# Designed miniproteins, single chains, continued (3): the designs that were tried, part 16

Each design is a single chain, and the fold is of that chain. pLDDT is the mean over its residues in the fold that is shown.

## One batch from the design tools (miniprotein)

Design m8524
Fold by ESMFold2-Fast:
Structure m8524 (fold): chain A 89 residues (1-89)
Amino acid sequence: MYEEQYKKALEEAQKVADELAALASPGHAERIRRAFELLKDPERFYEGAAELLRVASEMAAQGDPERIGELRDRLAKAVGEALTALDIL
């Protein structure tokens, strides 16, 4: 049950990360990819989540703040759901 919740949250986070990477500079896109790989490791989850949210916030300040801000908020929700499921597992 909680494993499925964690997987669904990671799938949503991956989808949002892919959408952010498509809008990102090459540098931001590489940081997003590396941070997401850390999210797949439960011991490095917090490190990856912090970097992903930081990049999303930097992009929201520089690009289309409405579109990127929405993606940042969706990412924060997905990360929070994954953390909640991980703490229960």
Scores: mean pLDDT 78

Design m8525
Fold by ESMFold2-Fast:
Structure m8525 (fold): chain A 87 residues (1-87)
Amino acid sequence: SPERRTILIIEGGFTLMIMGISIDPSKAVEYFNKLKEELESLLPELSPEQQAVVREFLAQAGKLVEAGDLDGLKELVQETTKQLEAL
């Protein structure tokens, strides 16, 4: 389905962001901003429930990135992925 494809693209974006930050933590804000822009472009293709999950992810992820909490960010990615797949 189109929704399933969009979720897979989002999951790919999560993986690339985490990988980039793990390689160079000093660029965490840059990698997060790139993901945010990509996710915002995909929001119209998601259900209202999935959009709410993605918006909450962006709000929480931004705080974790500013705090330098990569482990918290990885956990948030896993929980968000599970929530999106359950919808």
Scores: mean pLDDT 85

Design m8526
Fold by ESMFold2-Fast:
Structure m8526 (fold): chain A 55 residues (1-55)
Amino acid sequence: SAAEEEQRRLLMEYFFLFEDNGPQAVLDKIRSQLPEDLQKQADTVLASLEAMKKG
């Protein structure tokens, strides 16, 4: 779906924010700016960013 595609794209962009400010800053930004469906996936986004940071 378009929402899934946009979230995937945002993960790449938010990786910079994650590295500089940590997962809390990314979650706050996602929850405040994205549609409810994507906000509900915030935990999944965080897990993906943690995985990217690890490897």
Scores: mean pLDDT 69

Design m8527
Fold by ESMFold2-Fast:
Structure m8527 (fold): chain A 91 residues (1-91)
Amino acid sequence: MREYLEKLEKLIEEGLEKNQELIDAKAKYYAETLSVEELQEKLREAEERKRELVERILEEGYSDELAGELDVAAEEVAVYTKALELKKEKE
């Protein structure tokens, strides 16, 4: 199980690297349009979704559909985390 989780995290990292420019653009937009409180709530929701999807993959097995949903959740976590960092840098 641990080795499988480590492999999933590496696949997520590789996916995020491919979409880095889009993630940075979205993070900047959300940092300018959303409050810290809204970003924290969205980050919490995205982290919960990512955790639930990881649990589903462990129970149901790896599939392209679940992998796609996990990639979206991981991208959301990255975007909201970056947006919060950008807001802190401006303060």
Scores: mean pLDDT 79

Design m8528
Fold by ESMFold2-Fast:
Structure m8528 (fold): chain A 89 residues (1-89)
Amino acid sequence: MLAQAAELVERVREEDPETYEETLKIAKSITPNNPIVAEHAADAAAVYLTALRQGLSEDDALLLGSMVAVSSGGPSSALFSSVLARLEK
């Protein structure tokens, strides 16, 4: 599970760095005092957006994003939901 989450994060950062930067900006605006939690939530949201753009269903994209968020701990999981809300989708 952790290895699969790490692989997804690495692929998104390599193939879609702009999406990661976009989600990181949103995450940092919500939690400016905790950069580690912001980075993990941004990774989860970037995986979600990239999966949607690759043609996965919203349910499958949410599952992949949630897997990344959960692997990073509870604060990152809660912030992931907040980042998705700020994306207005």
Scores: mean pLDDT 77

Design m8529
Fold by ESMFold2-Fast:
Structure m8529 (fold): chain A 83 residues (1-83)
Amino acid sequence: SSSLNRQLIARAVGEAIRAVGALIDGDKEAAEKSARDMLDYLLSVDPNDSTGYRILGNILKLVGKEEEAKKLFELSEKLRKEK
């Protein structure tokens, strides 16, 4: 339902804010965890959410996971083109 989707998006936004806070605090592990939790909520709304993959990629790049970030950016672009 649209109401459930709004709740899932709100939880995703909350996790994105927590990831940013963790990055500011230098807690790379907490930042990655919150970013992945954000993606789980976004994919529950839309399994082809290109934006969720791109945001996770950006956070993983900032925590030093360059190779995984690159694969997420490639997946995001593929999903964006299928839309």
Scores: mean pLDDT 87

Design m8530
Fold by ESMFold2-Fast:
Structure m8530 (fold): chain A 94 residues (1-94)
Amino acid sequence: SLEEAVERLVEVLKKDPLDINEFLQALYELAKLNPEVQKALDQFYEALMSKDKEKFDEAFEKLREAVRSVVPPEYQEQLDKAFEKLKEEYEKRL
């Protein structure tokens, strides 16, 4: 269920340090259950393949917003930190 996918994502966010691979896997599981997250994740990977920094930044923000919309407000700060770490790792590929 969507609730179970969100709970799994929250458990990943509680870990310090953040495991980027576990975070990405939780996003994939969430995407299977939420069309907006799936669309944003697909656009993010397209932007990575384009090697265009502007497209990457736009797609990344859309992905972050889509995931923020389904995560409880109490975890938004942890979620934002996780996304910043994800952005840093993938910017190295541009």
Scores: mean pLDDT 82

Design m8531
Fold by ESMFold2-Fast:
Structure m8531 (fold): chain A 85 residues (1-85)
Amino acid sequence: SMLEAAKQRVKENPNDPWAWIALGEAAARNGDLKLASEALKQAVDLAPTDEEVMTRAREIARKAGDYLTASYASKSANDAARWEA
């Protein structure tokens, strides 16, 4: 399944933020919002200044209705307080 493939990708590439983005997207599509939230936050933590990673994590979280994770994905060293959760 897409979820099992994404879990395997993370296992093989645990330091790749895009592996965690793929897991977050697969988990969200399967309705596993807890796993999706954890995976997307891990992607942001691995690449806290990468706007492409943060933008993609935010898009997936918002589409899933997880505004707390979307807010977390908006947080960077340069973000104004208005963008923080």
Scores: mean pLDDT 79

Design m8532
Fold by ESMFold2-Fast:
Structure m8532 (fold): chain A 77 residues (1-77)
Amino acid sequence: SKREEALRAARAMIDTLRHQPLTPEQVEELARILARLFKEAGLSKEEVDAIIQRFRDALPDPETAERVEAIVKEELA
């Protein structure tokens, strides 16, 4: 299902963030891709919030995590 695909993609991207140094531009691109997948899958606000919370743990700094959250929320609005 699209929902399972979106959840799997989110986990894969989070794992990538933990293992590879990414530029701010690359992180923003990943955030846009995730937002698109969430829209296509019809994820609930609760499901999106849970994934964003996992992003905060995986990103190198809290400021970058806040930017990702803002991008996803803006794309979903």
Scores: mean pLDDT 75

Design m8533
Fold by ESMFold2-Fast:
Structure m8533 (fold): chain A 81 residues (1-81)
Amino acid sequence: SAADERAFEEMLEEIREALERGDWEEAARLLAEAIKRFPERQSEIVAFIKEKLRELHPEWSDEEIEEKVQELLILAYKLES
């Protein structure tokens, strides 16, 4: 629905803001919420985070970006009890 799409866009924006601040714990928490709410869109959420990390950290290699995404996913899964 349009409301679900709006909610998805808002969650991605909140993740972007946390990444911009370097607030990795908040980014992981928001990622956990996004995956829980939109599990079928996990690949889109991950792709979005990779793109934003490349924009924020142009000096990072693709490997460093992938490692950071994996770190955030591990943290997100640990926050789900």
Scores: mean pLDDT 87

Design m8534
Fold by ESMFold2-Fast:
Structure m8534 (fold): chain A 97 residues (1-97)
Amino acid sequence: SEEEKENLKVLSELAALLFEAVAEALKNDGKLSLEEALEFVRRLASLLPESPVNRALVAELEERIKEAAEKNDGKISAEEFEELVLEFLAELEAALS
């Protein structure tokens, strides 16, 4: 269906963005700054249609990233960033299904 194709395209673009973020972190000793991580979340948000559910999920991801960075001197590891984004993608996929 058209809706199924759109959902798969969004998930594919989000996966590509996650791989890009991890690749950038690997250039910086496996870590992203809080600003870099939030920029990836902003780019991720731009791939989603504007809806209250999508906005809430993005806001939740931003808060989780801020909390993770606060525990790690303002930086987030590639591994932890990947984990948080994968959890977000699972929640987003459930919401889109």
Scores: mean pLDDT 78

Design m8535
Fold by ESMFold2-Fast:
Structure m8535 (fold): chain A 82 residues (1-82)
Amino acid sequence: DGYDQWQRINSQISRAISNKSPPQQVVDLLRQMHSSPFVSWVVDSINMGNFMNHPITRNMSTDFNDDMRKWRDRVNNIKSLM
């Protein structure tokens, strides 16, 4: 499901950053996420500033919401590398 896909991609990005992979690899991972409807939606919601107000996000578990807040901050950090 979307949460499992998000967890997998988030883990890959975390590992790329921790391993000091080239910034291009992190950007490529983020771009590949746009092929996932759920992850594309997360990125778009972050860009629009309404991530936490989206109906899907409001109905998710607390753990998922905490992870998504960390993901929002990570996406902003990745964008600062562009």
Scores: mean pLDDT 55

Design m8536
Fold by ESMFold2-Fast:
Structure m8536 (fold): chain A 55 residues (1-55)
Amino acid sequence: MEEELLAQLVEEMLKNPDDTSLKTRLFAELEDQVGTDTAIKIVEEAERKVIEERL
């Protein structure tokens, strides 16, 4: 479940890397589904994976 949310977030961020409004919306949705602490963890991991994919 968390892995699926992470994969979805990574895909959306790779599609629109500079879209801050999209990132805010996706974070809010994650927070609603998994809670704030877990959402932050998923976002941080997604940011890391996006950097890896762009290298």
Scores: mean pLDDT 74

Design m8537
Fold by ESMFold2-Fast:
Structure m8537 (fold): chain A 65 residues (1-65)
Amino acid sequence: SELLEKAVEGMRRLAEQDPRYREVEELFRKALENPDKGTEYLIKASELLEQYNRDRAARAAAEAA
């Protein structure tokens, strides 16, 4: 999927600034390589991405205060 390939690339760029996103990159890559188990990898990736984005937003707000 072109969308999954773009997601992997986006996570790779985020991982350069925040290494935690490397795990999300790996999950999107596994979903791309294993379409039969893709849903499980995408759910896990979404959960981690939501958590890391929430943590990142909270940290940015704390630094701005």
Scores: mean pLDDT 79

Design m8538
Fold by ESMFold2-Fast:
Structure m8538 (fold): chain A 98 residues (1-98)
Amino acid sequence: DRLAQQLQQLQAEIDAGRQSSTDPLVQRLLGQLSSLVTSALQAYENGQITDEQTQQIIHNAQLALEALKEADKSTDVVKKVGLVLRALGLILDAESLL
C-alpha cells in the first residue's frame, strides 16, 4: 500500500528530525507532527479517511517537516519564527481532516 508506506517513511523522517534537533519549539512541533502522522496512518488503515484526504495530510506533513528542518538550521530569528508558524499552520490544517 503506497499511502501507508509514505506515512511510515514520513514517520521515520520525523523521528530522525527529533533525534537531531535541540531546539525545544522545533522538538514540540515535530512531536505534534509525529502524532498527526500516526493518527493519519491509523485512520487510513481503518478506512476512516479517503485516499484524497490521506494524500492531502501527507502533502501538508511533508511541507511542515521541510519548514521545521529549515527552521532548525536557521540562525535568523525572524526567518525561524516564520518557518515555525508555517509548519504549525500546515499541521493544524492536516489535523482538521482527521
Scores: mean pLDDT 89

Design m8539
Fold by ESMFold2-Fast:
Structure m8539 (fold): chain A 85 residues (1-85)
Amino acid sequence: GEKYAEVTGPDGTVIILKPGESATFTSGASNHTYEVSFDEKNNKVIIKDLDTGEELSFDASKGEGELTMPSSGETFKVKVYEDDL
């Protein structure tokens, strides 16, 4: 099946990633720029604060969770979906 990750930023920005994809966005609340990526090899969703270099990883096998970036105090919601194709 095809897997994809949905990352919701602290301002409600939604980013959809396939395995191996990455996207960058800037939070209007903190002005921090984040890179979100779906690491296919390690089965992780990674959120990196590009302003500080701080990185959070989420185990995609857990399906969903929330992570708070300590550098900004901002909270991200991660959901991982799998389609049987």
Scores: mean pLDDT 81

Design m8540
Fold by ESMFold2-Fast:
Structure m8540 (fold): chain A 62 residues (1-62)
Amino acid sequence: SKAEAIAAEARRLLEEGVSIVETGKRLGERFGISPAAGADVARIVRERGEAAAVAALRAAGI
């Protein structure tokens, strides 16, 4: 799903040492979400894990 792809890409970028802000921008460019929404996804992945980010994205209609 789109939510799973976004969360997986956020995790990959964070594991590569990309910042929350830069991860948000790249997620926005690739998946058509706002950079702020992308940064929020990156924070959820970092703090609560990928599954929590998928749940949040699905709740937001993604």
Scores: mean pLDDT 89

Design m8541
Fold by ESMFold2-Fast:
Structure m8541 (fold): chain A 81 residues (1-81)
Amino acid sequence: SSAALLQQRKEEAEKEARRLVERGRAAVANVEEVSVEELQEIGLDLATAFGRLDSLGLPVAEEAARAAEEVGAALDQRRAS
C-alpha cells in the first residue's frame, strides 16, 4: 500500500539522518584529525538533510540541525587556529 511505502521511506530517511548526525558528532569529537573540507561537506549535508526531514515531520530533523550547528562551530574554531 502507499501508506506502507511512505512509512518505509520515512524509516530509511531517519536511519540515514542518524548516520549523518553520528558522522558529524564523530568529526567534532576528532576535529584535529578531520580536514576543513570534510567538516564543510558534513555541515552542508546535515543542513540539506534538515530541510527534507523537517518537511516529513521527523523528530530527527532537530538532531540534524543541532549537529549542523556543532559542525559549523568546529569549522569556525579550526579556521581561527
Scores: mean pLDDT 84

Design m8542
Fold by ESMFold2-Fast:
Structure m8542 (fold): chain A 60 residues (1-60)
Amino acid sequence: MPSLEELQDRVEELLDGLSAEQNTLVLDRVGEQVREAGPGISLRQQLEIMLQVLEEVKAE
């Protein structure tokens, strides 16, 4: 499993490579998944959700 620092670095790298449309889609999907997961989720879980969404958007 990657460390929290490694997860943050990968998120930042992938975010920098996104188009404006992809960035909007990522923000919307991450926001929805974080709300569904509930207010008690860890930073690690939030980063894992963001990475998953980034990879899905990248694949589209």
Scores: mean pLDDT 77

Design m8543
Fold by ESMFold2-Fast:
Structure m8543 (fold): chain A 69 residues (1-69)
Amino acid sequence: SPVAKARELLDNDPELRARLALYTVHQEGDTVVVTIVPREASEAEALRARVRELLEANLDVPVVVTVYQ
């Protein structure tokens, strides 16, 4: 499933594991939705972009990445 693949991609990225406090992945319709919690608030936009780029390169479905405040 796209959700399972997204989790596998995020879990296998050591930089994301070091820099994210938490993430969640779910599917809404045809779209994979990821919510991230950065360890450092100043990294939020860089980490959002990195997660989106990783998932868009490897998934054939729309991806939305949100940051939890």
Scores: mean pLDDT 86

Design m8544
Fold by ESMFold2-Fast:
Structure m8544 (fold): chain A 110 residues (1-110)
Amino acid sequence: SEVQERLREILEELRSDPRAAPFAYLPDTSLLPNYPQLVPNPVSLETIEKKIENGEIKSFDEFLALLEQMLAGLKRLLPADAPVVSDAEALLEKAKKRLEKEKERLEKES
């Protein structure tokens, strides 16, 4: 769908941001033994990409919810003042603004 194409474009923009590097893939659980207990449903940018490809994400709101879940998982592992947490919050804000703009475009172009 057109929405899925837009979501892929937005994800690629987020992936290209230098602040996104820590979120590209899930962490090595052998180095973080408590990770599965603290974050039972972990989300990375790769996880979101696979869900778009599989058709599991069909709306901008579902995409945003996964980015929020990614940030929530990170906050369970790290203190809120950690630089990587602030980077994730900045990426989420960037995504929210981009999604708002794309929703307006689709409403106007329908």
Scores: mean pLDDT 77

Design m8545
Fold by ESMFold2-Fast:
Structure m8545 (fold): chain A 88 residues (1-88)
Amino acid sequence: NLDKVIEIAPDSFTSLLLKAVKALEAGDEEEAREYIRKAAELAKEMGFNPEKAISNAIDEIKKADPSVSEEVAEKLKEMGKEAAKELE
């Protein structure tokens, strides 16, 4: 989808990242990776840098919920970087 008029839907993008956090905290790395990939695809379709968009959003989630471990946050950012690289 090449529609550049549609912004990243904050609820949809944030929802995917929150689901990724929950999946990874539950030990489901494959499910977390799928949610991160979907978030990266959405960011790219909207014309944003997927790696930066995911990294910034993970930092905001951790700031809002300090119970999210640094290990979980770092691993999700790594998954975001890998997903962004696979998109181009």
Scores: mean pLDDT 77

Design m8546
Fold by ESMFold2-Fast:
Structure m8546 (fold): chain A 94 residues (1-94)
Amino acid sequence: MSPIELIEEMTKRALEWLKSHPDAKPAPVTARQLAAARAQYEALLARLSPEVQAKMREALERLRSALPDDSPAYQALLYVVMSIMIQEVMEHEA
């Protein structure tokens, strides 16, 4: 499976999970925790090729649009999920 296909499959699974668990709310996070999650995502993203970066940014926007709200807790969860997806892509290519 190509990195692009792997990202698409992971994104579809994440979207299905959100749809199946509408009442799942992440624990409250601090501004520092949100900033750290975002920084980790951006650092990992920068290690990918431009084509894979574009697909990851597309996945981020699709998942963001599916979130129940734009609270710091959901934003932090989103960045953590994206960081895990990037690590899976890197492990698959290793």
Scores: mean pLDDT 81

Design m8547
Fold by ESMFold2-Fast:
Structure m8547 (fold): chain A 87 residues (1-87)
Amino acid sequence: MSLIEQIIELLEQMIELLEKYLETGDVSDLMQVFEVAAQIQELSKEASPEVQELIKEFLREFGKAFEEKDIERAIEIARKTLEKLKE
């Protein structure tokens, strides 16, 4: 599996966990989101500079959405990043 494919899979898992959190309010799903974000950050270090910048921007915007408690916006940010990586 390519590095990009691994990051895509992790972003898809993150979206699924966030959608589940919106339905259940289960904090354990939210904790798993942060673990997935950490994995994405580590994998991005081995990626091209373009992908590294994309993931850095993603994590910044995603973090802001969480500080604002806007989980729906966090999902939109993750989906947008996923689409850019699939190009």
Scores: mean pLDDT 84

Design m8548
Fold by ESMFold2-Fast:
Structure m8548 (fold): chain A 67 residues (1-67)
Amino acid sequence: MTPGTISRIIEELRKKIPSLSEEQLNEIGRLLMQGASAEEIAQFLKEKYGLSDSQLETVKEIIEKYS
């Protein structure tokens, strides 16, 4: 995935889930750069930050749009 695509995903996540911190957004960007899947990123966010199922579904939907 290109840095430009990752930037678009991060901006859409800011818009759809404004409660996400810059730290959380930076970790999502890092995982996307490493080729992590939407499912792997959702599992990471659930375990580390305790994001809700609704937030995790939104994260997966946005990542899958660009995959």
Scores: mean pLDDT 85

Design m8549
Fold by ESMFold2-Fast:
Order: sequence, then C-alpha cells, then structure tokens
Structure m8549 (fold): chain A 78 residues (1-78)
Amino acid sequence: MLEEFATQAEILSDVAAALGLDEAARLFREASRAFRRGDVVEAHKKAGEGQRLLARELTDEQRQQLAADAEAAMAAAA
C-alpha cells in the first residue's frame, strides 16, 4: 500500500513538473519519499500542500484532468 501511494505521488510530481508547477512537483516528490520511508503523516502533509498549490493555479476541471492523467499513467505502469 505505501509503495503504491509513493508511486502515485511520484507520477503527480512528474506531471506537475511537466506543467511548470515546480513547487507542487517538489512537494509531491517529498511525499513519495516520505511514503517509501513509512512516514505517512509527513507524506500526507506534503501531498496536501502540493494539492493546495495546484488549486491556486488550476480550475476544478483542470485538477480533475490532472488526477485522471496521473491515474492513467499509474495504470499503464502496472
């Protein structure tokens, strides 16, 4: 489970970076590392901060599309 969450956060980091959202990308990458470490509290905190940054830059529709793209990328990787 934690490895799966780490992979999802890593995919979100890569997608955010591709959109030029470097701070959100950094936060999701830190969340991925925290999940791999087993620090679920820190991981959720970092992922939440990344999502808040996306909310400032993206509309609800764009955020849903980003989540769908990340889910599709994760499915393709599995």
Scores: mean pLDDT 76

Design m8550
Fold by ESMFold2-Fast:
Structure m8550 (fold): chain A 61 residues (1-61)
Amino acid sequence: MSAEEIALDAAKFALLNPSFSLEEKIERAATIAALQLHRQGRKVSMEEAKELAKKAIEKLL
């Protein structure tokens, strides 16, 4: 699974919670994406994960 696909799945999950602000959704999606990428042996910074999450959320909106 590509980094973009992981970020999109994480963004979809974060968007399911209506109580989260947009910034909270980005933080949630970034955390989930970083964990999944690390499980695949890819080291990403939280800043990189946050950028992937922002782009994924924008793509879904």
Scores: mean pLDDT 80

Design m8551
Fold by ESMFold2-Fast:
Structure m8551 (fold): chain A 88 residues (1-88)
Amino acid sequence: SLEKEVEEMIEALRRRDVEGLLRETGEVVKTLNDLGLPEIAKEVAGVGLEAGARLYLTEDPEEAERIAEEAVKRLEELAKKAKEALKK
């Protein structure tokens, strides 16, 4: 389900698992496109790719925590938009 895939992406962000984050981002994007939500899929791709790149390049654990928290917030907002779109 979309909710499960978004949760797995959030877990990868919290673990600072860049490879897992990129894999889960691809799965969420594919599911959103299959559901007819390509605009939200594009925004999720942007969040995952940007957070992945920033996490890969940082050596500061406090900066990594901020990057992950910002990405989680954006992802939760996008997940809410997707759920509302699917109810109609």
Scores: mean pLDDT 87

Design m8552
Fold by ESMFold2-Fast:
Structure m8552 (fold): chain A 81 residues (1-81)
Amino acid sequence: SKERIEEIKKVRDELIKKLKELGASNTAIYLADQLIDLYLDPSATKEEIEKLRDEIVAQSPDPEATRKALDEAIEKIEKIK
């Protein structure tokens, strides 16, 4: 529905904004956007998701805050279904 699309867009925008505030590179921001797409893809494996999440965290200036931001975004997406 249009409402679910808008809710997902808000989660993406909030995550990207948070990562920029944490000093994330353009590469890390690109990977975070891809992570959201992967969570929305029913064919994506848990292993693919975890690998991409770990890559984003590893590239970030603040791994702990980045992990928290990613976990927060994923929790919101799971609630949207």
Scores: mean pLDDT 84

Design m8553
Fold by ESMFold2-Fast:
Structure m8553 (fold): chain A 93 residues (1-93)
Amino acid sequence: SEAEAKKQAEELVKTLKTIAEEADDPELVETVESLLPKLVEAAKNFKATKPEETLVGRQVGLALIAMAATSGMPGEKREDVVETVREEVERFV
């Protein structure tokens, strides 16, 4: 459902914000906050052919979109975001 997709995107962004705040990098915090609308929008547009595949597919989709959304970031900051997204996907799977 759209509500579940939004909740997953919000949880992911919350984790990214925590890491950015801990790193004391205001630019990264701002970047992470900008990701939420993109992640929610992408989750709404995600299509699943089978209901049982929906949750795994959405988590992978959100991870890929988070990576794409950070494509303009400096390489080091992008790598940190990608690693965090990977960790969250692993926790869900």
Scores: mean pLDDT 58

Design m8554
Fold by ESMFold2-Fast:
Structure m8554 (fold): chain A 93 residues (1-93)
Amino acid sequence: KIPDVEITENAIDKLYLLFQKYLPQLKLTRKSFKAWFKSLPKDLIPPLTKERVVHFLTNNLGVDEKTANELYDELIKDPEVAKAFSYFLLYNG
């Protein structure tokens, strides 16, 4: 009865750790980050592309291109984490 695959708590936790490493300006606690994700609308999640990730990180968050590319490479190592970040971009990108 899930419209697609639900974003798992494990994926949210892994994404939170990547945000703490690459996006230290996001002063979110793990608990608040999980709660925020669970409050978001359950819409269809588009595929995560390198261009979309790099452009969001560099243009919206002021991250340098090298750091943005390193974060993208980490995101795609776990498809559930990539899905969680794509969902984050739907709401914030």
Scores: mean pLDDT 73

Design m8555
Fold by ESMFold2-Fast:
Structure m8555 (fold): chain A 94 residues (1-94)
Amino acid sequence: ASPMELLEQGIEALEAGDFRTAVGLFVQAYEASTDPALRRFALAMLHAVNALVRGDFEEARAILEELRRFGEEHPELRELAERFVAVVERILAE
């Protein structure tokens, strides 16, 4: 799978509540990517999921704010950033 497909699959796993699979897919996306921007993006998603697992909701929200800005700066990643943010915000609302 391409790094983008791995990130999309990771978001789907997160939406299903499978945090372990989501982390594994985001790690694979990071390792498979040669694009520094996409690598930074995958790493931020990893940090956000790890913050959720630790119950560090303030850190998770801070990373979502960073990802929103990153999506504005990288329009090619904007839809993926918005989808990830929406999924994490739903988890935080539960």
Scores: mean pLDDT 84

Design m8556
Fold by ESMFold2-Fast:
Structure m8556 (fold): chain A 71 residues (1-71)
Amino acid sequence: EKVADSDILVSYEKLSDTEYKLTFKELPLSLDVRGEGIRVEEVKIEGNTVTIKLSRPGEFTIYVDGKEVLR
């Protein structure tokens, strides 16, 4: 299937050390955040934007449909 690996994430905005806003070309089917001891506490979806709140600050990576989109 045709997947836009490099372009799925249009932009991101850091709102705080634990809160990030992600804008996608289209809403993903799956979103996974991976980081040591880091969990997603809240997800807010508005159109093609996803705002995530993390349990703690730190290093993390975001995966969309199994693909790395933000490190």
Scores: mean pLDDT 74

Design m8557
Fold by ESMFold2-Fast:
Structure m8557 (fold): chain A 68 residues (1-68)
Amino acid sequence: MIPSDEELKENAALIYMALAINDAKRGDLDGAVESALKAIELYPGLRDEIIAALASVNPEAAERVKAA
């Protein structure tokens, strides 16, 4: 099976979301925001999920993503 462009973007967005959460847990605000914004760019439907996940581990990272 060949993944569609949409499926490839969704999978890439999930990887960036995981990186953003990991960076936020480590206190890397700049890395967390950069990865989260990249995930949202690739798959905008994940925006609310990404913000909620970031808010649970680092509220400042979530606020910076919301402001972008």
Scores: mean pLDDT 82

Design m8558
Fold by ESMFold2-Fast:
Parts: C-alpha cells; structure tokens; sequence
Structure m8558 (fold): chain A 64 residues (1-64)
C-alpha cells in the first residue's frame, strides 16, 4: 500500500533534521535553524509531537 501523508511528512522531517545537523556542524547557523524549523513543522503535521519539540528546541538553541 502507499505510505500515508503523515508517514511522508515524518520522512521529510527526518531529512530536514539531517540537513540541520550537517549545516550546524559546518557552521551554517542560519541554514541549520531554517532546516530545524521545517523539520519541527513537518513532525507536527505528522502528529509526532516529541520529534517536533526536539527540532524546535534545537532551532532555538542554534539561533541563540
């Protein structure tokens, strides 16, 4: 069967979380913050509150 919209959004969220981690390691702070915020939104839309909160927290920490 085809993946659900929520499953697709969670997968995209994980991709953006990965992009954020790479950008953070390379010192691209603004790009990392944007990627983490996109990940948080995608996880919220997927119903994964825990991952959404972790991504949001990481964005806030990098932006500080």
Amino acid sequence: SLPSDAEIKEALGLIYLGIGRIDERQGRRDSAVEAYRKASQLFEEAGNTELAEEARKRADEVAA
Scores: mean pLDDT 88

